# Ledger of designs, part 114: designed miniproteins, single chains, continued (2)

Each design is a single chain, and the fold is of that chain. pLDDT is the mean over its residues in the fold that is shown.

## One batch from the design tools (miniprotein)

Design m7969
Fold by ESMFold2-Fast:
Structure m7969 (fold): chain A 78 residues (1-78)
Amino acid sequence: AAAEFRARVEALIAEMEALLADESVSAEEIRERFWERLRELHAFAREHNIPQELWQEAARRLAAIEQRILERLAEERA
């Protein structure tokens, strides 16, 4: 479960990095996909009783990605 959780976190980050690198993708689309993947990840962590320390580490990395998405969204909305 922990190894699968780590793999899912890395896959989510890789997907978001690829989307953020693509100037043609809207911030709204990236945000929608991020929230969908985050809900899936949270459900997995809950179902498999992932240790809080692993979730906190993932949450920190994901918060950095979310901040970048929100900054791009603010630019596109301005």
Scores: mean pLDDT 83

Design m7970
Fold by ESMFold2-Fast:
Structure m7970 (fold): chain A 60 residues (1-60)
Amino acid sequence: VSREELIEAAKELLLKTNGVISRQDMEDLAKELGVSVEEVREAVIEAAQELKLPTLVFTG
């Protein structure tokens, strides 16, 4: 998976969850894309910054 594809997937996840990301959401995306949970977390943070979200919350 390219970094661009990972960031786009993270943006879609953020829009679906309104900026509330569970550990399970990150694990599911990591498994689907064949990347680590850490890489998903980094992509989510970067995607949130690009989208200029007022709040980003990690749960569980």
Scores: mean pLDDT 81

Design m7971
Fold by ESMFold2-Fast:
Structure m7971 (fold): chain A 80 residues (1-80)
Amino acid sequence: MEEQIKADLEKYQSERDKFVKKANEYRKKATELEAEYQRDPSNEELKVKAEEYRQKANDYRLQADALTIAEAVSKAELER
């Protein structure tokens, strides 16, 4: 039983790491686009793309956070 839970935790950690990496990638792209928009504020497409990438970064961060909470809850239940 505990061995299965450990395997599941490893799987959740792997998926969380993937979401963290994607969140960081999209956050970096959003920041770069925001910097370009500051240089050319007439280019509304840069603003829209920056907001889209910021939203994707937030979505992946929330997914990673949800997995972190699920892992913490599962670990706490096992330590009861």
Scores: mean pLDDT 79

Design m7972
Fold by ESMFold2-Fast:
Structure m7972 (fold): chain A 64 residues (1-64)
Amino acid sequence: SEEEEKKRLIEGLKGALKALESGDPTVQLVARREVNETGVVELTEEDSREEMIEKVKEALKELE
């Protein structure tokens, strides 16, 4: 259902947010890819860690 898809998306974005906050570059790279695959927000190599975190937080607020 659309509710299940939305819940899955929110859970994925929350997981990615924790990964971006972890400070591990490999974990951050995977999180950036996972977020971009959702199509909800675009994270680029030019984004700082802080900018990536803020973009994901904004997407989560819009989905809430």
Scores: mean pLDDT 78

Design m7973
Fold by ESMFold2-Fast:
Structure m7973 (fold): chain A 107 residues (1-107)
Amino acid sequence: SSRKENLLRTNFSSGSLVLYLATRKVLNDTTVNTAWLEKLIQELEAVLPSMSPEIQKKAQEVIELLRQIIAAVRNGAPDEEIMRLQEELFDKLGELSVLVDEEIRKL
């Protein structure tokens, strides 16, 4: 039980940090590396099927927001629109964190 708790915490904490850094990189670079974000999405999707359905659903919402950010950047969307997507991403990351904590508490 304790080992599962540590694995969930480590995996999702690391994933959240990578998502945070990726989002910051997309917004602050004059040369946006959208290919790196696409690779990150693929790596996350590969891991998610091993997680609980509730956590998987919320993580998929995060992945969809990352895809929307990539599309917005590639289409030259206004900074205000990209910022709105970033705020929604941070809200979903917060919700994912709560679900992970609740799952850990049940162990």
Scores: mean pLDDT 67

Design m7974
Fold by ESMFold2-Fast:
Structure m7974 (fold): chain A 71 residues (1-71)
Amino acid sequence: SVEGLVWAAFRRLDADGSGSVSTAALRRELLARGLSEAQVDEVIAAADKDGDGRITWAELLAWLAEQQAKL
């Protein structure tokens, strides 16, 4: 699932435990995992609510909850 790929990418990039990742790093990792540019743009826009170029644990969990609520 897209949600599973995003979670795996975030966990890989947050290996040092900072609790946040850059949108540029997440974009690169998601593209490498087979998501299209359009899918990555949509995920980043939805998860990075502040538009600050970083995605935090709180933003990622909120995005995942939004995806599950649509099911």
Scores: mean pLDDT 75

Design m7975
Fold by ESMFold2-Fast:
Structure m7975 (fold): chain A 68 residues (1-68)
Amino acid sequence: SKMDELLEKMKRKVDELLSDKSLTPGQVRDQTAAEIRRESERAGLSDEEFRRVAIEVMKYLDEKLDAQ
């Protein structure tokens, strides 16, 4: 689905941002949130679909940050 493709894309973006050791955790969070918003607007997601993607991506980011 469009949501599943976007979710996979955003998880890859999180991994990319976390690989950049010049970024703080706060900067990774801010850039991830901005990217989710931009890609959701571009894809024409509903408010509910956007919320579900945002929750799942930010959860993925939190789990990755906790593992560092």
Scores: mean pLDDT 84

Design m7976
Fold by ESMFold2-Fast:
Structure m7976 (fold): chain A 78 residues (1-78)
Amino acid sequence: MTIEIKTRDGKVVKVEVSEKDSADEVAEKVEKATGEELGGLAGIAVGIMKIQGKTTKEDLELFGKAANAGREIELKYG
């Protein structure tokens, strides 16, 4: 599955993630692809996946939405 993450520079990067990835592996893949640390909303999504102990397609979609929503707030108001 590919998720699209908006960077602080307003660029979009594509990150390959799967249900086989742990929450930490998803976070590391995104951080390496963007060159940035995860923001608050994305960090919350990762925390939820860790508590569940498994990664689902729904979790990956929610993570992508949370990361991009937080970034859009930063880009528009930061």
Scores: mean pLDDT 76

Design m7977
Fold by ESMFold2-Fast:
Structure m7977 (fold): chain A 68 residues (1-68)
Amino acid sequence: RAAEAAKLILEDPLISNAELAEKTGLSVSTVSRIKQLVNAALAMEKAGKPIPEEVLEELKKLGILDTY
């Protein structure tokens, strides 16, 4: 579910929180948090920097680490 939300964000970074909630069955607050974490991870990858351990830990807690 969280992994599904992360995958949708990776496919369309401009997707709205409402659309994510509708497609995944998660609350708008939950998808907003997932979107923040995924965008942070993508920004680090684009910069050629390792993703911070704190961000990786949060992604693991949500089960979305394998969605890119």
Scores: mean pLDDT 71

Design m7978
Fold by ESMFold2-Fast:
Structure m7978 (fold): chain A 60 residues (1-60)
Amino acid sequence: SAPRVFSLRLRPSDTVDQIADALISRADLPPGDARRLAEWWVEQGLFDTVVEISNEPFVR
């Protein structure tokens, strides 16, 4: 598949479920990985942060 990159901005009002759904639908992440990443972001308090996600391995 072609490389896929997108940006996701978190807000203080975003729930883990909303963030996980965005990761699944926009970054094509597996549900388990999306949920764990969303929980980590909420725990770290990284709100209003733009995060770039790629679902392809880094190839030089």
Scores: mean pLDDT 63

Design m7979
Fold by ESMFold2-Fast:
Formats: C-alpha cells, structure tokens, sequence
Structure m7979 (fold): chain A 81 residues (1-81)
C-alpha cells in the first residue's frame, strides 16, 4: 500500500541507509504509477550526475507534508531547470 511504502522509505532514511534505497523502494513498490515513474527518473539522474538528486529527493520527502507524487515532481523539475 501507499502508506506501507511511505513508512518503509521513512524508516530507511532514519536508519542512515544508502540515499538510493528510498528511491528504489518507491520505484518498485509504490501504489501510484506516477510516483514509481518519477522515482525511477530521479534514480537515473542520480546515477548519471551523482547522489545529489537522491539526497534532494530524500530531504524534500522528509520535510514535506505534500503527497509523494507532488514532492518528487517538483524535485525533478528543479533539477532539470
């Protein structure tokens, strides 16, 4: 479920894991196909340009009360601008 995927991402971030793990969980397991697509695009960008894209997405997801689809869309747009 969306709630379970969000909880898993929050747990991984709190435990100080690899910044790519949260995005991989969203890309593979989130209920919303748009969230999966955006997370996959941020993963690809992080692999090309270094971990800054994943770190920005993780930080914004932790700080924001907005739905994950909105947060990831905004982060991706900012990084591509």
Amino acid sequence: SASAAKAMVAYALAEGGDPLVGLRLLAEAHDDPEVRRLAAELLELSQRKGPEAALAANRRLADSTEPPVVVLREVLAELRA
Scores: mean pLDDT 71

Design m7980
Fold by ESMFold2-Fast:
Structure m7980 (fold): chain A 88 residues (1-88)
Amino acid sequence: MEEVKKLIEEGKKLLEKGDIASAIQKINKAVELLEKNKIEPDEELKKLLLDAVTELAKADAKEKGLKVTDEQAIEGAKSALEGSGIKV
């Protein structure tokens, strides 16, 4: 659990630096660990994941010259996490 939270925090810091590719790797690693160990994330971890993936969606959109609303980014993040078996 601690390792998963650390990966999410590192991913968010990489996003702040504009290193989207490395941020994606960190967030994917966190999700992979949850799936591999069949760990049900608690409410705090679900919120951290949703926030991190939402920021990833916004950063990716900006990289492509697109602007998305917070609601659109959140909906996209929820869909991506649900695709990985995580309900948020």
Scores: mean pLDDT 76

Design m7981
Fold by ESMFold2-Fast:
Structure m7981 (fold): chain A 70 residues (1-70)
Amino acid sequence: SLEKAVEEARKYAREAFKKSKTIEEMQNELRKYALEFAKKHSPEEAAAFNRAMGAELNDYYIELEKKKKE
């Protein structure tokens, strides 16, 4: 389901943020998760997964930028 795709994307994004030591390492983990998800799910579910991943990544970058100013 699309809801499960979004939930899984958020879970994997959080895991990547927690275990990655650099932004590059994090991005590589996210790409790996997206590729593996797309192989086993519908195009619609893969699209939902990618959008949710992108949203989590954007929020992560915003929080990093806030920490630099505050």
Scores: mean pLDDT 80

Design m7982
Fold by ESMFold2-Fast:
Structure m7982 (fold): chain A 77 residues (1-77)
Amino acid sequence: MIEELIKEGVREDAEKVANDEKASEETKEAAKIIKESVDKMTPEQLREASIALRDVLKGKEGAEERLIEVAKRLKEE
């Protein structure tokens, strides 16, 4: 149950980033990849994705680049 709640939170934050007009196109694509990959993510990957998505939504410097890296790793280990 806790895992499902974390997955739901990641999906919600990813949806917000994907629809954020202030986010770059690459960041929006990264958020879509994360949202689609949630069901195959480990707890560690879910935590990392959650933090990266939250940091992007807060406008933290470097957060966009970190989110893109998370999405890339989800496709190839």
Scores: mean pLDDT 80

Design m7983
Fold by ESMFold2-Fast:
Structure m7983 (fold): chain A 94 residues (1-94)
Amino acid sequence: LTAEEIKELLASTTIEDLKARSRELAERVLARFPDAERKVIDVSNLTPEEARELGLQAAGDMVEGKAYYLIEGDNKRNAYIILSIVEGVLSAAA
């Protein structure tokens, strides 16, 4: 993703859209791994680096069927960072 593509996506995407995407990913994980634990990431007070670290942890847990993650809070950039990492890793693992 280029900086221009990221800017366009952030301008056109709402926090509600990002939360909906996290729910869709959770449903996909639960369909494949019904015993996966529910976890929540509150994006409101994360630094971008913390968001990246949590995104990588969530992606690993979701690929292994250990947990699924839902996004809460109102920091759209942090939510986008986490979801981009999770979606990228899950896509590569499929």
Scores: mean pLDDT 80

Design m7984
Fold by ESMFold2-Fast:
Structure m7984 (fold): chain A 76 residues (1-76)
Amino acid sequence: GPTVEVVEVSDGEGKVGEPITLKATARATGAEDREATNEVKVIPKEKGEHLVPVPAEVTVDGERAGAIGLAKVKVT
């Protein structure tokens, strides 16, 4: 299958009980690069710094391949 890595993850900041949008971009590398960005929304329940997994997937030659980025979320 294609080799896929997370090349970009957006860190987030927000308040308890308010939605935060996090993004991760996955890239499959080869003769041509293929990239896709995925978004997730999280509603934090506790203050502090948290690591949130953000899955991202890309399709290469009809095959889906993905990687998981870790977004750092600061909650006040």
Scores: mean pLDDT 79

Design m7985
Fold by ESMFold2-Fast:
Structure m7985 (fold): chain A 82 residues (1-82)
Amino acid sequence: SIGEELRKLREKAGLSQREAAERAGLSTSTFSALERGDEAAIDALTAEQVKAIAEAMGVPVSEVVKLLVDYGVEVLKEAILG
């Protein structure tokens, strides 16, 4: 699931949920919802927030976009790559 893949990226970066959220400019509760695969939280992600999450995790934006595409959030792919 996208939530589990986000958790793996965070753990690989050596960050707690709170630290990852703070770096991405998100609340800890929002970040926790994303890692649980909360559809409303995922669907509410903006291109700016996707970039911030990638930067917080130390990964290319394309890596996070790929997770969202695999989840089926095609509009975010077009917003970031178009």
Scores: mean pLDDT 79

Design m7986
Fold by ESMFold2-Fast:
Structure m7986 (fold): chain A 80 residues (1-80)
Amino acid sequence: NRQEFVKLAEEAMGIAREEARKSDAERAARLYELMVRLGEKTSKGDKEGAIEELERIRAQLVDPASKEKVAELIEKLKEL
């Protein structure tokens, strides 16, 4: 379902954006780059590519709760 895929990607982008606001310039830049890539994969319906970008976003997050939320979004996306 394209609507569910887009919703999951938007939720992950929201998490990444909030972490970027709290991060130093270097980490914020990395998160914004990954958000752009995730958006590109989502626009093309590339679930495999989106999962790869979500895993990269998760790796750049510092907050354990945010990491866990992104992990849940990855699992939901795999079920689509």
Scores: mean pLDDT 85

Design m7987
Fold by ESMFold2-Fast:
Structure m7987 (fold): chain A 77 residues (1-77)
Amino acid sequence: SEISELATKLTGGRMYLMARRVDRNTTSYTKDDEPVLQQMLDYAQRIRQLSLQRGDQATEQQATEEIQRIQAMLASL
């Protein structure tokens, strides 16, 4: 499904950020991570929109929580 494809892309972003932190021997996000975080935010917002269209309240809530987490990470940069 389209939601599944977007979720895969969101997971890919998370894995990329994890790999970058390992390479830098750090657990901290930096301004260099901002483009990936912004892309992940876009995927999460699209999942939320599709869930709203389908009446999937559980997935909509999970996407909303993910959006809030990513926004908090962006705000901490």
Scores: mean pLDDT 82

Design m7988
Fold by ESMFold2-Fast:
Structure m7988 (fold): chain A 67 residues (1-67)
Amino acid sequence: MSLAEIARLLADKQRELEEKYGEQAGIINREISKAVMEAYAKNPNITMEEVQELIDKVTAEKIKELE
């Protein structure tokens, strides 16, 4: 998976979260971006499925913290 493909996935998820969570989406998106970039740095061959699973996991964890 390329860095450009990761950036596109992050941009698509950012729009979705902004629609659902508004102002709180900024905090969630920052943490998602950090986690995904750290995972990519550790494994540049990371798959799209692994990136999406990581996005979903971090999103769920941050939503739980905001409850």
Scores: mean pLDDT 80

Design m7989
Fold by ESMFold2-Fast:
Structure m7989 (fold): chain A 86 residues (1-86)
Amino acid sequence: SSAELFKKMEELVEAGASAEEILEKTLPLTTSEEEKYFLLAFVYALAGDWEKAFEYAKKALEIKAKKEGVSKEEVEEALEALKESL
């Protein structure tokens, strides 16, 4: 479940685990392409690779928007706001 994935991520971050260890231990807990891309975005952000973090966050948000019926315009506005906040 998503709750199990997030709890495991929190435990690993609190323990000072590396981005690689977090990915190895949490990737098998993902149940969708959306969760997988959000996980990758988080891991790359922890590694300091903001370009890849943003790329995967964009992919995850695009999948989420399609499921929730959110417009492409709203996704693009959210991504622009995120980019300006970094």
Scores: mean pLDDT 76

Design m7990
Fold by ESMFold2-Fast:
Structure m7990 (fold): chain A 71 residues (1-71)
Amino acid sequence: SELTEKALELPRFEKQPLSDEEIEKLRKLGFSDEEIEVIEHSADPEKAYKEMLELSIEEGIKLIEEGVSRL
């Protein structure tokens, strides 16, 4: 049963959900609800958060170097 398989894997997938306060902090930092959900479901939420921040900074720099975001 799929339910039995999920129960067996619970130690891998039963991470503490992000608190409402942590979600609100991420939202204030400019993360979308979808991006917050990706961080929450990550095996390492702190690492996912840092990687998403670095990716956002990299894209921002690229857009500035291109002069306008219209390509």
Scores: mean pLDDT 58

Design m7991
Fold by ESMFold2-Fast:
Structure m7991 (fold): chain A 71 residues (1-71)
Amino acid sequence: PVEEPGSHEGTMVFPTAEEARKAAEETAAAQKAAAEAEGGTFTIEKLSDDEFKLTVTAPDGSKGTLTIKAA
């Protein structure tokens, strides 16, 4: 459900570290392409073997953060 318009933080939890890693890589590729098309920036940071943090910054300074980790 869309409760907050604009930038927000999210967390995605996967049942296995392998699924979390694959999802992080696929999401990173898609978000990087989208951010570059919008003229923004994209950063992916590995926090641990099963936890990844994705940050997208729009040209207007809006920032979205998504954390992907294993359960």
Scores: mean pLDDT 73

Design m7992
Fold by ESMFold2-Fast:
Structure m7992 (fold): chain A 63 residues (1-63)
Amino acid sequence: MSPEFLETLRTLLEGDGRFSLDIELDIPASMRGPGDSSQARLDKIRGILREQEERIRRRELER
């Protein structure tokens, strides 16, 4: 993966990941504001990241 591409996705995952982690630790999300859908977005982004990484690895293997 391109380092810039990976860093961009990483920033998004890190941000959303922290929010999801805080909920997992029973932290009142209401104090931080609405964001329940952030968990769903994080999951989708994570899936896309894995699929993208898999495709890049396949290209390397084909060489």
Scores: mean pLDDT 53

Design m7993
Fold by ESMFold2-Fast:
Structure m7993 (fold): chain A 83 residues (1-83)
Amino acid sequence: SIRDQAQQLSVQASTLSDQSTDPQNRTVASYISGAAYQLSQGQIDQARRLLRRARRLLRQSPNPSPDVVRLYRQVDRLLRQAE
């Protein structure tokens, strides 16, 4: 289900946040984790707000982590499916 996929993505993004050495990548991964968690709870609007914050931070980075970008895109796609 969308909720199960969102829960898995939340855990993956949380792990990436904890393992990241770059503070900006840590913060972005944290917002992605939060967005996926809210989506797993059916909180679509809150998920969208957190994902917008992640996107803004990604746009400010000259070299965003490929793993962070991949997780962002996966959560963004899942959010669009939930709408």
Scores: mean pLDDT 88

Design m7994
Fold by ESMFold2-Fast:
Structure m7994 (fold): chain A 62 residues (1-62)
Amino acid sequence: MEELEKELEKIKKGAKELLAAGVPKRAVQQLATREVEEVARELGASEEEKKKMLEEVLNTVE
């Protein structure tokens, strides 16, 4: 959980920075989704944990 939370915060921060730089919302959502999938795979996250991470990241770019 500690590593998942840390990586999730990094993804959220990166997404906000891209949005602030004028990157289209749809492109940021695609990049953030891919990053969540990679992190979840590397850390062995469950489907439930992955779904929660995706929801939090996508809400960040809404």
Scores: mean pLDDT 80

Design m7995
Fold by ESMFold2-Fast:
Structure m7995 (fold): chain A 85 residues (1-85)
Amino acid sequence: SIEDYIEELKKRIEEAIKNAKSVEDFFEQLRKIVADTEIPEGLTEEEWQKMVIDLIKEVLEEALKKNPNDKIVQEAYEKFKETIP
């Protein structure tokens, strides 16, 4: 199902931020994850992009709650917010 597909994508993003050596490393991992992920049937590119953006935001917010003093997570979240239209 699409829900299972989104859950798997979320886990990959969670691993990316957990294992990131820097903000740049996180965004490179994120780029690879998104590039390797096909748009589910029935969704437009715009709808999928919004879902992915929301998912990344959720992961970063959860990571900040777990480790509020993690500078990589803080910088990634701030930089990510600047890229949301």
Scores: mean pLDDT 82

Design m7996
Fold by ESMFold2-Fast:
Structure m7996 (fold): chain A 63 residues (1-63)
Amino acid sequence: MGDAAKGKEIYEKYRKGNLGENAKGINGGVPVSPEELKEIGINVLHLSEEDAEDLAAYVATLK
């Protein structure tokens, strides 16, 4: 798993700047798995593989 602390910074950056309410729109309001979120981060948000892994690690800590 990646670094959840760095993933939190990435999540907050994209949530406020680019994602906003888009997290609901990405999967029709259904939460994605951490692995699916890593793929979305790379393919949709154009994150590096390392940043996408960190983002997925942070989201995996949320419940």
Scores: mean pLDDT 63

Design m7997
Fold by ESMFold2-Fast:
Order: structure tokens, then C-alpha cells, then sequence
Structure m7997 (fold): chain A 90 residues (1-90)
């Protein structure tokens, strides 16, 4: 559906954004921070969400679990963004 396609596209965009932000921070600081861990967790949640949303063989409940994981990933992404901004100010 258009809704599922939109969620998958958003998840893919957020994965790319989290990776880019983490890479830029690693280049600047030379180490992984707590924000990097949160981005890694968000990326994993988004990847699992995409799998659940795009694999019909996983059964009728899989799309609902995929949406829940997308929401959890988004919360982790926002927390990572907040902490990275704090780390950049320190």
C-alpha cells in the first residue's frame, strides 16, 4: 500500500541520515559516543521494520510489528540527535 511504501521510504532515509551523522561525528571526535549507540539501535529497528513491512511470508501480524518498530526507531533516532547536539556543544 501507499502507506507501507511511504514508511519504508522514510525508514530508508532515516537510516542513511543516522549513518551520515554518525560518520561525521566519528571523523570529528575520533570515538563512538552514547549518541552513536542510539543511532545504531535506531538503524537496527528501522531495518527490522522494513523486513516486517515488506515480507508477506512472515504473516498477517508482521506489518503491525513493523509499524511498532518504526515508531521505536524514530524515538531512538530523536534521542540520538539530541545527545549528539549536546556532545557537539561540550
Amino acid sequence: SASVERLVAEAQKLIAEAQARRDAALARYGRETEAHRLYDEAIRKYQESIKLLTTPELGPDAPYQGIKLFEEGKRLFEEGRRLLEEEERA
Scores: mean pLDDT 82

Design m7998
Fold by ESMFold2-Fast:
Structure m7998 (fold): chain A 89 residues (1-89)
Amino acid sequence: AKPVLEAVGMIHSGDDTYLLYRLTLPADWELVRVNLDALSAPIKRAAVTKLPSGETVIVLEFEGEENGRAAQADIEALSAEDLAEVRRR
């Protein structure tokens, strides 16, 4: 099975835009890092959290809607493996 990256949503809060993604990894695989170098928009913050359900959630924060939209377009053009560096445990 291949890693799967799914868009969860986009949230606007004041001047900030948040992009939420779910990463599904095959059994015995782990996330090493998120490759932010593929994004053309400047990122304000990035957070990766493993939920108690076993799902991995990636939250990317951008200043303004334009930066968020540009990053969303970049990510939608990438494969899961281009955005997420993964390996077997």
Scores: mean pLDDT 77

Design m7999
Fold by ESMFold2-Fast:
Structure m7999 (fold): chain A 75 residues (1-75)
Amino acid sequence: AELDALGERLAAAKSLRERLRVVMEWHTGRPLSEEEFEAWVDRLVAMVKGGLLGAGYSQEEADARAERIRAELRA
């Protein structure tokens, strides 16, 4: 499964930016432009919130995590 393989690389990543980069690079096989990255950050923030809730995180924690991801990744 894609998430299983990605999970191992994500566990090795040291920061949220690095984790997102690993995910994107694994799918595209290439680096993203800054504009593409920012557009993906906005979309990913919403998806991450849903994913965290599905993984058993609280709504409060999922929301806080998603918001911090946006702040850390947005240039």
Scores: mean pLDDT 71

Design m8000
Fold by ESMFold2-Fast:
Structure m8000 (fold): chain A 85 residues (1-85)
Amino acid sequence: DVREELLRLLREELERLERERREFSEQREQEMKRQKELLEEAKKNPEIYEKVKKEVEEQEQAADQRLQRLDDDISTLRALIAELE
């Protein structure tokens, strides 16, 4: 049955995305720790602090966008699986 095969593939893709999201969340926690250390070091030079702060803010925004995209993709797959079940 093509539908059953499609459901299996969609569930496998969902599991992959959920794993990717968990791994990225863990990576982000480690990156946030590194960013905090970098900002503390940068405070020693006010001239560079604002530039480092902006770079950290841009990295945080990029991470938020990636998590949102993963959440959207996961939600879409869950909805599609539910419709086919």
Scores: mean pLDDT 87

